Designed miniproteins, single chains, continued (4). Designs and how they scored, part 20

Each design is a single chain, and the fold is of that chain. pLDDT is the mean over its residues in the fold that is shown.

## One batch from the design tools (miniprotein)

Design m12670
Fold by ESMFold2-Fast:
Structure m12670 (fold): chain A 66 residues (1-66)
Amino acid sequence: DEAIAEAIAIAAEALNEAYESDKETAVELLREAARKVREILEKAGLTEAGEKLVKALEEEAEKVES
């Protein structure tokens, strides 16, 4: 699925950049990625698959914020 591949690519890019960024920027990047992932998967009708990936990105943002 192109939508799944695109969503994973966005998540991976955000995680990579967050790792090298300051806390505030990292949290913002991860939350933005979660929004984009949700939008892509919602458009594709893959809401259940998207929930797990979105949750993983939100959890990473919370860990970075700590």
Scores: mean pLDDT 80

Design m12671
Fold by ESMFold2-Fast:
Structure m12671 (fold): chain A 94 residues (1-94)
Amino acid sequence: SLEVKDIVTGEVWKLVSSETLDPEYESIGGHALYTAVMIDPDTKVEKEENKTVYTLEVDGGKTVYEIVIVREGNFTTIELYRNGKLVAREVIEH
């Protein structure tokens, strides 16, 4: 299984489900793109009790990536948005 480490928290996430909703965006990094957005020093992070949003503007603000992380019980859902469009969704078990 593909595992992604949250660089901010140090938690290891086990991928149990993965959907690519826009096949064109898979080629730009897939799971590596999540890590790149999360560790970038220019990334904005907003945290609520069960929801975290990472926002990163790249290419002079031409492209905006958002990662929306929602925790529900033993599962975390991670959604990747590019310019406001959902491109991929991952489900992680803890």
Scores: mean pLDDT 74

Design m12672
Fold by ESMFold2-Fast:
Structure m12672 (fold): chain A 81 residues (1-81)
Amino acid sequence: MEEEMEKLKKEFGDAGDALLKLMQEKRAPSALIDAALTALGEANAKFQEAIKAKDLEKAKEIHEEAMKWIAEQRARLEALA
């Protein structure tokens, strides 16, 4: 359980960092970066709550939603010329 939670945490952190780096490289508007930071912060807060509750199913659900959102944002940014 702990090792699985740690893997989810690492994947989320790595993906979030990659998104923010891509936003900086693409010179995304500050409003878009602020919105992304807010969304990532909210997802992290929910994820920490699930970890505290030892609810692996809820942690996986939050992780899946966060990873899907990050992937969608990255795809949109990569499509910008």
Scores: mean pLDDT 80

Design m12673
Fold by ESMFold2-Fast:
Structure m12673 (fold): chain A 88 residues (1-88)
Amino acid sequence: MEAIQQLVEEQRERVEAAGYKKETVIESLEELLAFLESNPEAPKELIYAVKAQLKLLKGEKLSEEELEELKKVSEELYEIVKKREEKL
């Protein structure tokens, strides 16, 4: 577990070293996610898409449960996220 966490942190540091511009994008997406989650009318597909994008930008892997939920709401989006995760 800790070895996987360390690898995720190393990927995050590499992303940060590539330019702090990604950090401002992450902040903007986190604010958007908080706004969407506070609104009961927000489509689940959009919430899952923002969560997936945030994790990919942070160099984090989506959990098996998060991937299954994404697949249920959009198989096309699941395929895109899975391919991007493989390139991290």
Scores: mean pLDDT 64

Design m12674
Fold by ESMFold2-Fast:
Structure m12674 (fold): chain A 58 residues (1-58)
Amino acid sequence: LSDEQKQMLQDIANYGLEKGLSTEEVGRIVGEAARWIQDEGWSLEEATERAKKLIEEL
């Protein structure tokens, strides 16, 4: 992952923790977001939007 991608994944993690998710839930969502970017070719913006929506719906 690039430094920019790592920073955005950290921001997603912090957002989830702020919303009251457990460390385990946040780790799972961040792991999925990283996979979407690296393995499935999603843009950073698309992965971030999807991860935040998932956090908000939990």
Scores: mean pLDDT 79

Design m12675
Fold by ESMFold2-Fast:
Structure m12675 (fold): chain A 118 residues (1-118)
Amino acid sequence: SAEKDAELERLRELAKQMKNPEVAELIQEFIDALRAGDTERAIELIKKLVEKIKSLKDPYEAAQALGLLYRAAIVSDNPEVLEALKKELEKLKDSPDPVIQATAERMLKEIDEILKKK
């Protein structure tokens, strides 16, 4: 839909502002895959993004990246993408950063609610 495409474009512009250029590029590629309907590519990018987020030394950058990834996945409204994100977010529950851990737990609950309505 035009509304979903406009939201994904806004998220893509926000991703460009990220300090870590590798993470910025991966989020942009993820959004491009969502807009193209390339579900398999989007799922692979989720896995790569969550692994990169786990390796980020700056908790602020990690939280920003996680937020953009989450919002784009929700906007896509693709149940396969949401299930893949849910699986990868479970890995962040073991994060040494309590903010990332709490954020992942909230996102998991929100995804569960969305998937129950489908």
Scores: mean pLDDT 86

Design m12676
Fold by ESMFold2-Fast:
Parts: structure tokens; sequence; C-alpha cells
Structure m12676 (fold): chain A 68 residues (1-68)
């Protein structure tokens, strides 16, 4: 998904020790895409899928706060 691609980009940038601001931007993009997916698909998700997405969103929010 686009959210997963943005998350992977952010993780690669962070791991490589390159521009931290670019990593933060990629994580913010991933966060917004994951939130949008959850809102658009919440009625069609299993409980496990919903909880998994919520935990991913929380993790991304915490990572962004930690890096800022």
Amino acid sequence: SEGEEALNRGNELRRAGVDLEEAIRAYREALELEKKYLEENKENLTVSQYVGLELRIIGLELDIELLE
C-alpha cells in the first residue's frame, strides 16, 4: 500500500542516518495514509486488522514525536 511504501522509505532513511527531516516527512505521509485507510475501510476490517492498524498508527505517532 502507499502507506507501507512511505513507512518503508522513512525506515530506510532513518536506518541510513541520512536527512532526518526527510524520514519524518515520510513517517507523516505514512501516518496520514494509514489513518485514511482505517477511516475508509473500518466497516470492512476484521477486529484483528483494525487493532493492527490502530497500533501501527500509534507507533508512527510516537516515532514522529520521538524524532521531533
Scores: mean pLDDT 79

Design m12677
Fold by ESMFold2-Fast:
Structure m12677 (fold): chain A 86 residues (1-86)
Amino acid sequence: DAEKIAELEKELKKLVEEILKLTEPRLEEARANGDLERAQRLVIAAIRLVLEKRPASELPALVAELEAQDLAEVVRRELERLRALA
């Protein structure tokens, strides 16, 4: 049903826009403080929430989880995930 697909696409677009709005102020703060590692983890967390269809409210918890992990390893795993989707 094309109508059902269109509704799901609208919901996904709203989620992406909401996550971007939540991440943009935090990304600017991280960059202003010279915290490139935090900025990278924020972007990766936002991508994961979108791809896994998780609510935006989980963003702070996911960022904290990624902060407990080595950044190079986090980046490597995310690149592997993105390549699997391509």
Scores: mean pLDDT 71

Design m12678
Fold by ESMFold2-Fast:
Formats: sequence, structure tokens, C-alpha cells
Structure m12678 (fold): chain A 82 residues (1-82)
Amino acid sequence: MQEQVEQDAQELEKKYEESTQKIREAGKKGLNETRGASLQAIGTMQSLKQRFTQKNKESEPVGEAAVKRVEEESQRILKEVQ
């Protein structure tokens, strides 16, 4: 159980890094592109959270924390893009 939660946390961390990089790339193109990339990244993280939670309910808190991290980072990048 704990090992699965740790594996899920690592996969979510990797996806977080991928998602935030894509949002930053979109930031170079403009605000609307950054918003689109942010929504897509949040959606991807929510999908991973649902998949992990369905397989192991103990992973739900980790998945929810990962979604919040992507949302917070997305908001920070959006403010930087103007």
C-alpha cells in the first residue's frame, strides 16, 4: 500500500514537471495560449488523480495535492505572462 502511494506520487511529480514546462512554453506565445495550456495541464493531472484513486484510494490525497500544485503554479505563470 505505502509503496504504491510512493510510486503514484513519483509519477504525479514527473507529470507536474512536464505540465509546468508546457505552460511556460505557452507563456512565450501569449496569455490565451498560457490559459489553454494551464487548463490542459490541470485536466491531465485530474485524470491521473482519478485513475490512481480508482486503483488505490490511499493515493487520493497525493493526487489532490498534485492537482493543487499544478493549479497554483499555473496561476503564478499566468501572472508572469501579464
Scores: mean pLDDT 80

Design m12679
Fold by ESMFold2-Fast:
Structure m12679 (fold): chain A 93 residues (1-93)
Amino acid sequence: SEMLRELARESAEEAVRVVKEALENNEFVADREAMEAAIEAALAEAERLGALEYAREAGERAAAAFEDEDAQLAAEAAAYVAFVERLKKLLAE
């Protein structure tokens, strides 16, 4: 679906922006356990909504913007969360 791919792209762009801003402002906290829990919850919800593949595309795209493993994980987590929130909002219309 072109609409779901566009949603994945927008979610990835938002996640990259959020992580870059946190890094620039020295507000970045590398809480791996919290990030991994957020990823697990968001991917489970994406699977329930039938959009797991597109959620993964968003996460992979966001992570690719960073070389640091903690920043990659944070971007992936943020992208999955943003994708699920955006998809749920779209489905509520």
Scores: mean pLDDT 86

Design m12680
Fold by ESMFold2-Fast:
Structure m12680 (fold): chain A 93 residues (1-93)
Amino acid sequence: MEQSQQNIDKMRELQKNGVHRAVLTARRVDRSRRTVTFDHDLYDENNNFKGRVSIIGRLRDGTVSILDSQGLAELVDNGLEFVVGDVTETTID
């Protein structure tokens, strides 16, 4: 399945429901599945906690693609903010 499109659609839906900021809190690498999962805490424009979302990327040559660049740019242009928090990193094989 095309995970990038699913991630974009999920974030767009969350933005429509008042999510303004997504704070990265965990990065989990699964080498056997060749995936990286990014956990985000979600906040509205008043800094009220709205929940959590996991975004799944694919591992490629040590890099990750979590969202299509054009789709990500459109979300940011509409006021969605991505912030790096206190990130817990985990790797499993």
Scores: mean pLDDT 68

Design m12681
Fold by ESMFold2-Fast:
Order: structure tokens, then sequence, then C-alpha cells
Structure m12681 (fold): chain A 86 residues (1-86)
């Protein structure tokens, strides 16, 4: 089992509004991806969005689980991506 993690932070004018927008739109975008077989909203609050997506990597044929986390801290939007390859 291989695990990959990536974290990034950006300063935005309305981090909570962006988390709310992503909570509505990101599951739809992920569900439209042909490589994605399952999308789960794990947590959706004004300051935190956690999504879990499962799919198959088209290049390797391996099953991939991706967890996306967005956290609003004042004007800072933190993004965390965790991918597990099985």
Amino acid sequence: MEEYEYESSVEVADAEGLVAFLGEELPKILEADPEVTEVEVVENTPTRLRLRARGVDSETGKEVEVELEYTAEGKTLNRKVRAVVR
C-alpha cells in the first residue's frame, strides 16, 4: 500500500465562503470524473470540508482512495490531499 500526502495554504478574501462553495460544487465535479467510482462527504461545516473519493488510476489500473480536506482559518484556506494506492 502506497500513501501520498500534499498540503497547501493560500490567503483568500473569504475562506469560509470558499469552503461553502466547494462543499456544494466539488462533489458534483468529482462525480462527473469517469475515473471516480464513489464520492462521500465526510464533513461539511462552515470552516471545514472533508471529502473522500474512490476510483481507479487510468495509468496504472490500481485502486485509489483520495481524501480532500479544506479548512478555513480567518483569511487562510488550507488544503490537504491524502491519496492511498492499493
Scores: mean pLDDT 80

Design m12682
Fold by ESMFold2-Fast:
Structure m12682 (fold): chain A 65 residues (1-65)
Amino acid sequence: AEELIEELKEKFLELASKLLECLKKGEDCESLKLEIEKVLKKISEVAGADLANELLDEFFESVLK
């Protein structure tokens, strides 16, 4: 359902924000990376890999570019 996809998108953005904070602090961020991978996998399963890739691209574009 669309609502599930929106929740997964919000979860992805929240985890990605936490990952950036963790990396800035120089802490162990492996668990956050794994959680992000799980969320992207769920998005891919529910809505297809194209949407998961678009979310990754949009996030990295806003942060790294």
Scores: mean pLDDT 73

Design m12683
Fold by ESMFold2-Fast:
Structure m12683 (fold): chain A 93 residues (1-93)
Amino acid sequence: SMARKVAEELLEWAKKNASSKELYDLARILLSAATTENEKAREVLAEKFRELLEKLKAPEELIKQMVEILLDPSNRELLEELAEKLIEIAEEK
């Protein structure tokens, strides 16, 4: 899956570039996106995720791909897995 490969790229990038607090902030947005049934709420969460990644100076292409993944509700399980892994990394720092 292309979405899974992008999620793995985000994990590797975030492990090197994000603080524990920032990893928790990213995970919280992903969990909210995974659990919402509201399309407008998903759009707001994707925008917050984009803004946080831009603040952290993530690669532009990675940001674009991750936003697309958050906007697609078929990726709910992947977003939950990604959030859990981000929390695990945050707790190990």
Scores: mean pLDDT 88

Design m12684
Fold by ESMFold2-Fast:
Structure m12684 (fold): chain A 62 residues (1-62)
Amino acid sequence: SVEEQIRRLREEMRRRAFEVVKEGWKRYEAGELSLDEMYLLIHREVQRLSDEYAERLAAVRA
């Protein structure tokens, strides 16, 4: 169903967003990024995911 596809896409997006946050914190804790650089990286990558999943959700609803 469309509802099941939407749920799956939202769960996948949440999982991928969590991995972005984890990677950002890992690089910050390793001294590779400042706190500001980590937040900018997370914001940029989450925005990219949001755009990707907006397109995928629109395709399911069409």
Scores: mean pLDDT 86

Design m12685
Fold by ESMFold2-Fast:
Structure m12685 (fold): chain A 112 residues (1-112)
Amino acid sequence: AEELVKQLREEALKLFDEGKYDEARILSLLAQAVEFAIEASKKTGKEAEKYANLAIQYLRDAAETARSLGREEVAELLEKAIQEMQKLKDNKDYEGIAKVAVETAKKVRELL
């Protein structure tokens, strides 16, 4: 999972260097969301909830960016992940939030 965050950031930098600024932004937001989701799974109580909320917010920003670019499949994947992560958060399943974030990031990366 931490290796995935590194790969997403490296790919975002490559896209930025290629002038693909919007795709680079989506991957950067996604990398940050995954990192926060992993942190949530390593914490308990209020700290876990804080990182879970940050992960969900960064995915919302990524979904909005994807939607504005006409990347409908990417936006739909992110929106579905947000809904699932919200349900998992309500059940305090922070490990589940990390798994959803990681799997969603892998799928989005394949579509960009």
Scores: mean pLDDT 89

Design m12686
Fold by ESMFold2-Fast:
Structure m12686 (fold): chain A 76 residues (1-76)
Amino acid sequence: SNLERAQKALENYKKTIEERSKDNIEKLKALGFETKVELKDGKIVLHVTAIDADGRKVEVEYTSLGEVKVLKEEKL
């Protein structure tokens, strides 16, 4: 179906973004950030999770369209 083909195309595009962003993802991991590239709502997003100096957990999504979305801020 067109939906299944679109999903597979997005998964292939996700892999391309992961490969192109590999150096940046490795730099973020070296700084203590947890990173994941995933598909959400038909968009490729870079999900970043960090614990700040105050022990607060912050989750942020960066989209391929340059949108930044803060998902969660909580004190552990």
Scores: mean pLDDT 64

Design m12687
Fold by ESMFold2-Fast:
Structure m12687 (fold): chain A 86 residues (1-86)
Amino acid sequence: MTTTLSVEVSPKKADQPVTVTARAEGTTGPVVLLAKNSKTGKWEILGVAPAAPRVTLTATVPSEEFESAQLVDVGSGQVVTAEAKP
């Protein structure tokens, strides 16, 4: 069966946090939402959800500290990445 993953990132704006919205359908294991910190270069966990037919995770990250977001489905091994938008 096909697992569908998507990540949407709001555009970077001065003094406004970036909103990350992750969606997963048909997950067979937990999903992990990660963000890469632009100042440290490290990946940080924004959220985790258990396996479900439909999962939505939303998080906010300071725009100055946001480089990219990644959604991982542990069950399928699928990964999607969304980069910061100008």
Scores: mean pLDDT 80

Design m12688
Fold by ESMFold2-Fast:
Order: structure tokens, then sequence, then C-alpha cells
Structure m12688 (fold): chain A 94 residues (1-94)
């Protein structure tokens, strides 16, 4: 259904954000700070979009009484918040 499609999109965005964060960490170790900042900014946008999609899926799952999809949405939101915290910590080190 629509909620599951939103969660699949959110998962893909979080996976891309994780790849950008990993690349940014390597760039920081290499002293390529400006390149790392650009990747962290992009990752932050992807994470925020994923949270928006997961919250929409959560609302739809709640309206339909779909507990499994609701719990999956909550899990993605928590994962996304964890990535936001990691991005902020990395940005403060730059």
Amino acid sequence: GKAEELLEKAEKLLKEAEKLIAKAKKLIKQGKIDEAKKLLKEAKKLVKEAIKLAKEAMKLAEEEGDLETLLRAIGLILRAIGLEIEIEKLEKEL
C-alpha cells in the first residue's frame, strides 16, 4: 500500500545518507574538509526527507490500524534521528 511505498523510499534515502556519511568520514581523515562539508549537507537533506516520508507512512498506518507498518515507520524515524546526531557531531569537528 501507500505507507509501504513511502517506507521503501525512506529506506533508500537513509541508505544513500549512510553512504555519504561514510565518504565524508574518509574525506575528513584526508583533510578534504570542504568536500566533506558538502557531503554532510547532502546527507542531512536526505535524512530530513526520509523522516518526512516515514512520518507520513506512520500516520497512514495508524489510520489503517497496521501495527507492523507503524512499528517499521517508528524504526526508520529512530534510525534517521541517529544519523542526524552523527552528522551534527561530524560538522562540529570541522
Scores: mean pLDDT 90

Design m12689
Fold by ESMFold2-Fast:
Structure m12689 (fold): chain A 67 residues (1-67)
Amino acid sequence: SALDLVIARERARLGLPDVSAEALRAAVRKIRELGLPLSRAQLREIARETGLSVAQVSRIVRALEAL
């Protein structure tokens, strides 16, 4: 999707250069499924499911909020 593409393109600015496009795409889909705002428990759940850290998921959330 357009959001997945934007997030993947901006990953260096998000401090996520080592995160795969697939992991970013999975996190974005889960964030959209749950809806914003996310609870701390939901951030941890997405992190567990995608293999990302909670900090990385939080950065993705901030990027989506800016769109």
Scores: mean pLDDT 75

Design m12690
Fold by ESMFold2-Fast:
Structure m12690 (fold): chain A 62 residues (1-62)
Amino acid sequence: GSEEELKKAIEGVKAQPDAAGMAAASGAATRELGGSPEQVRAALAAGKAGDLAGAIAAIKAA
């Protein structure tokens, strides 16, 4: 994906009001950007923990 797609994915995760939303958004974004199953799992785990920085890092690694 483009840098613009990556930025939009990160903004979508940041806009989530709770950990459940953050987990769902970060996992979906990582998958859509072509992340591996392991990267998707990492993004979901970070989101569930409320770790925004970890979720963003996983998305950027995709």
Scores: mean pLDDT 77

Design m12691
Fold by ESMFold2-Fast:
Structure m12691 (fold): chain A 78 residues (1-78)
Amino acid sequence: SLLESAGYRAIETTRDMTERLEKYGRKYVDDALAAADLARSIAETLLGSPGKYSQELGRRALEEARRAEELARRALEE
């Protein structure tokens, strides 16, 4: 489905931005948080959808969003 494709894309984008944040620091905080925000929104829709696959994909997207948020928080602490 288009929603599942969006979920997969959000996971990939959030992972990429998180990797950049880990390697290059604070200059990627805004990009990582933006990716996390989108991934969280898509995850909420997926978790509310019927079917184990959509719900599993939603859990994965939420996990990636939480990881990005935590790393961004740490980067902002200096």
Scores: mean pLDDT 87

Design m12692
Fold by ESMFold2-Fast:
Structure m12692 (fold): chain A 64 residues (1-64)
Amino acid sequence: SRKDKILKLLVSNPKGMTTSQISKKLGWSQPTVSKHLTQLQQEGKVYSVKKGGTKVYYVSIPPK
């Protein structure tokens, strides 16, 4: 799924990624990425932290 692709990117980027960075990596529009990130946050699978005026997203599923 599209959300699975975002999760895989965040797992591979433990320092976090912005909506813009995810958009560029996947070739999707920023609104599309933002919508899926919001759904993932509602599902408890990702969280965001504001760094330097930008929201940075991280995976909240602990590595096994």
Scores: mean pLDDT 79

Design m12693
Fold by ESMFold2-Fast:
Structure m12693 (fold): chain A 60 residues (1-60)
Amino acid sequence: SENIINLLKRLLEKGYSKEEIAVALIMEGASPLVADRVIELMDEGKSIEEIIEEVKKLLQ
């Protein structure tokens, strides 16, 4: 949903840890699959733009 994407973007832009981002996404109603994918992309060093685009595909 748009709310999950907007939250993710804010947390990434503010430099929150992958663990903090994962917890925040789950609290907003994202599945653990979405949170795990964000952690994976962050560990791979993907840009904020790439992470957002990949998560948008999962939320379709």
Scores: mean pLDDT 86

Design m12694
Fold by ESMFold2-Fast:
Structure m12694 (fold): chain A 109 residues (1-109)
Amino acid sequence: SALEEEEKRREELIKNIKEGEEEMKKELEEKRSELTEKQYELLEKALKNYTEAMLMLVNKDPDKEKIRKLLMEAYRNALETALELGLITEEEREELLKRAEESIERLLK
């Protein structure tokens, strides 16, 4: 029963991650006309990398180095697009990237 309960919890986490990806993808599609092709591709890649990293975290022995790289690439792509759209300043981008690194280190502890 303990192994079955662990498997059910893992399946629920995977479902939640995939549902989150689908919702974010819908939001990205709705904003397609407001984005350049390059910005859309960067955000789509960021979403893909974030989702892949989150799915890897559900594994019993997650590849922490690969997860760190995927999450950092996702944050860089998302923040670069936010900067290009004028939503943040370069100083805010650097601060948010530093906070992202700190959050990833806590997550992978």
Scores: mean pLDDT 85

Design m12695
Fold by ESMFold2-Fast:
Structure m12695 (fold): chain A 70 residues (1-70)
Amino acid sequence: SMALEREIEAGVMLVALASWRTAARNAGDEEAAALADRALDELTAAIAAGDYARVEEIYARAVAELKELE
C-alpha cells in the first residue's frame, strides 16, 4: 500500500539523517551535526503531520546541504 511505502521511506530517511548526525558528532563537525539535528526535527514534525511531500522536500534539502559542507 502507498501508506506503508511512505512509512518505510520516511523511516529510511530518519535513519540516514540520524546516522549522518552521529558521524558528524563523532568527527567534531558541529555545523553538520546541527544541520542534521534541525533536519531530523523538521522531518519528525512532517511525519507526525502526515505531510509526505514535505518529508521528501526536507530530506532532499538536508542531504544536499550536508554534502555541500564536505
Scores: mean pLDDT 86

Design m12696
Fold by ESMFold2-Fast:
Order: C-alpha cells, then structure tokens, then sequence
Structure m12696 (fold): chain A 93 residues (1-93)
C-alpha cells in the first residue's frame, strides 16, 4: 500500500467527520447529538494519530493545522448550542 495514498484516505475520513460535526453543530441541542459529536472528536484524533504513525509527526501536525480553524469553529458552535443545555440538564439531575 502506498504511504501517500493511505494518508490521503485518512485525511478524506477526517474531512468527512469534520463535515458531520458541522452538520451536528447546526442542529438543535440534544444528548444524542452531543454524544455523536464526542464520538466524532475521538475518531478524528485517532485518525490524526494513525497519520503520524504512517507518515510521521510533521505530517500529522500539518493535517491538524489544516483543520484547526474549522474544528475550532465547530467546537465554538457546539458550546453555544449544546454547552448551556448540557449544563442545565446536569443541574436538574
């Protein structure tokens, strides 16, 4: 398997997961959406780790920087829509 081809496929998976995060962040706040968001974050981190193992830490850092702004925007949106609701639900429990 070509190293560059594998990295490209992993990067594509990260792109797809970031898009799913953006879609979920646009939806109304729910526990199910928050759980899926947390799963996607974990999966993205695992994919970045795999890129580092295949192509080295500099390539993983490059991919991380490429998606950093979009990731931050998504997490800011999640905090705005889900963060307050999650805290309110925990306070009532």
Amino acid sequence: MEKEEKVKELEKKIEEKIKELEELAAQPASRENLERILELVKEILELQKEIGEIAGPEKAKEIGKKYAERYKAVMDAVEATHGEIARELEAEA
Scores: mean pLDDT 75

Design m12697
Fold by ESMFold2-Fast:
Formats: structure tokens, C-alpha cells, sequence
Structure m12697 (fold): chain A 84 residues (1-84)
């Protein structure tokens, strides 16, 4: 439903803010693990395309604030999500 989509988008917004907090603390390993868990969850639960696309855009915003090594790993996870 529209309400379910909006709730999931708000959850992704909160997840992004949490990831950005970890990135600001340079806790890149913890941030990467959470991104991997989100990608696995979206694939396993066959999330709607609108939610997947929204998550990809939020992850791209987080990746911009990361170091180059971690950013590349997040970009690889985004590509995996796009191919699912």
C-alpha cells in the first residue's frame, strides 16, 4: 500500500542518518556491514522497485561521505542490488 511504501522510505531515511553517524565516527566496517545486511534484506524480501530505487539513492548519498575503499565496496553492493 501507499502507507507501507511511505513507512519503508522513512525507515530508510533513519537508516541513512544512522549510517552517516557511523561514517562521521570513521566506523567504516560497522557501516559496511549494515549496508550489506540492508542489501540482503531487500533482495530476500523481494522489496518493491520503488523501495529498492529509494534505498540505492540513500546509499549513494552515504557512499559520498566514505573513504574511497569503503565507497567502492558500497558501490559493489549497490550493483548487486540492481541485478537482483
Amino acid sequence: SSEDVERQKKSLDGFKEFLLDLVRQKAYGAALKLVEELVEWLISNKAPKEIVDYAIERLKEVAKEMDEETKKKVEELIERLKKA
Scores: mean pLDDT 88

Design m12698
Fold by ESMFold2-Fast:
Structure m12698 (fold): chain A 97 residues (1-97)
Amino acid sequence: SDEEMKKLMREIVIIVASITLKYLNAVLIAKETKDPKIKELTEKLGELAVQASELELQALQAAKQGDLQQVKQILEQLKEIEKQADKIYEEIKKLYS
């Protein structure tokens, strides 16, 4: 349904925005600390942010075609990327303390 599609797309946008904000904050921490390990973790987080953005564009295209199943599959992929991003971001915060 249109309402189910809107709800799924809202969840996708929120996840991608969350990953992007963590990456942008990690870039600032990496510049401040100049810690090589934080830089390495930030680069990995950047790769996840790019992957998440690409999946968001694929979800938008699937939504335009009414492909609810593909949007659901992309949301599950994004949830796994979010878990990876959260773990990396927690490691960065521990190193920053």
Scores: mean pLDDT 92

Design m12699
Fold by ESMFold2-Fast:
Structure m12699 (fold): chain A 63 residues (1-63)
Amino acid sequence: GDEALAKAGEVLKRLINGEISREEAVEKLMEVTGMSREEATRAVDLALAGDSMGALGLLLAAV
């Protein structure tokens, strides 16, 4: 849903800003979206690589 997507976006912003670790971002994405650890890890890695659209696509598929 829109709330889960908004929370996931906030997690990725905090990750990019260096406010949380990669591991914390994976755990929080799993909590807010219900996605698997593998999917959350891929979304985090795409965001860190600068592939914001790829990360968003995974989040949209999960919520």
Scores: mean pLDDT 81

Design m12700
Fold by ESMFold2-Fast:
Structure m12700 (fold): chain A 75 residues (1-75)
Amino acid sequence: MKKNEEIAKQTEEHVEQISKMFEENGETEEGKKIREIGKEFSEAIKKGDWKKAEELSKKLTEIGMEAMKKIAEKL
């Protein structure tokens, strides 16, 4: 239980940092989506719902890759 709570907290902190990075680079909508899905992902980890966590992790990766691609295109 405590280990899952610790992982969930670290996940929330990382998601917040990534979300802010995307918002600062003009990807405000992608940043908001990452923050929302990241909260659900953290909740799933905290509850030990690994199937849901895996599904949400895939969604986070897809959104993150799209945001990174848009940022790279502006460079």
Scores: mean pLDDT 79

Design m12701
Fold by ESMFold2-Fast:
Structure m12701 (fold): chain A 61 residues (1-61)
Amino acid sequence: GALEERVAELIREGRFEEAVKLFRDAGYSKDEAIQIILELRRRGVITEQQAGEAVTALLLS
């Protein structure tokens, strides 16, 4: 959906803190946000490294 597309764009641009903020502002838990990131990686929309960096940013927030 529109959220996943925007998050994927931010992650591909290395804008991890903005992706974290978008998840938070949309009311997603860290676990829900991690599942979305892993789904984006599974679909090949982001790389494994980008997914790992995004998950790390979420866990440190």
Scores: mean pLDDT 88

Design m12702
Fold by ESMFold2-Fast:
Structure m12702 (fold): chain A 96 residues (1-96)
Amino acid sequence: SVEEEIRAAAQRIADAVVEAFLKGESLENIRKKAIEIATELADRLGLSPEQKEVLIKAAEDIAEAVYLEKDPLNREFMARVGAVVFERKLLELVAA
């Protein structure tokens, strides 16, 4: 279902961002990975440029939150919270 694809993509962003941070990648590269997953999903769902922009910003926010967090447990938590926010925003956009 579309809902399952959205949830899977949100979790993929969280996982990719945390993994890239743990590998010592730059904020630019971490952001790029999050944006790539969000862009792929937005294009696949046929979202408008305005809707796509909202998702890209949500993905960027996840990358920045993970990058700036110093505590490993809080970092994982922030990534998962960001994934839930991304999922909710996208579900609202596709329901409109």
Scores: mean pLDDT 82

Design m12703
Fold by ESMFold2-Fast:
Structure m12703 (fold): chain A 96 residues (1-96)
Amino acid sequence: MDDKELFKKFLEILKKILETEDEEKIKELEDQALSILKKLGLSDKELEEIREKLEKAESNAERVRILLKELIKIAEKKNLLEYLYKLIDEMQSSLG
């Protein structure tokens, strides 16, 4: 899977986290998101730091914000920020 397909899959997971009230399902979705971040080049140490932030998160909105911030950093390093913002706009349009 190329980086653009990984970005799409990641945003789909973030949307599912926002739509889910099941704590067990949220944890599964967080693990899927972290797996994608690993495929995008994050180290096990960076993934552990993100996991610690997610454990301290008090809402699904905060979890999504944490994960999205990490994806934005990756997109900036890979010169894919414009592509990522286009996907976010498309996702927000589908939530209406």
Scores: mean pLDDT 83

Design m12704
Fold by ESMFold2-Fast:
Parts: C-alpha cells; sequence; structure tokens
Structure m12704 (fold): chain A 70 residues (1-70)
C-alpha cells in the first residue's frame, strides 16, 4: 500500500466509526455492526501493510464504541 492509500484507509475507517456512533444513537444496532465490520476489514489491511499502531487505535476505538451500545 502507498502512503496515500494508507491515509485514505485511515480516513475511511474514521468515517465508519462516526457512522457507528450515529447508528447506535439512533438505535440501529444492525447498521452499527456493519460499520464495525468495515473498520475491522480496514484494520486488517493496515496490519498487513505494517501499520500496526494505526490499526490498533482504530480497533480500540471501535471496541469502545461497541461497548457503549452493542
Amino acid sequence: LSEEEIKELVERAKKHLEAMRANLAAGDTAGARQHLLEVAKIAHRLYKAGYTEEADKLLQEAVDIAARGL
């Protein structure tokens, strides 16, 4: 992955985290779970590219959000 692709993946994951928060606030647990899955997929791609710290931060934030409403 290029540096540009890594930045795009991180930005996409952050948007999914925001959507996950919004869905939980609206009571849409199914939508929140779909966004959680997308964050997990992006984190896996970051791990494969050697961006372990960025992947861990995204997954930790997703877990923290999920613990509040899933």
Scores: mean pLDDT 85

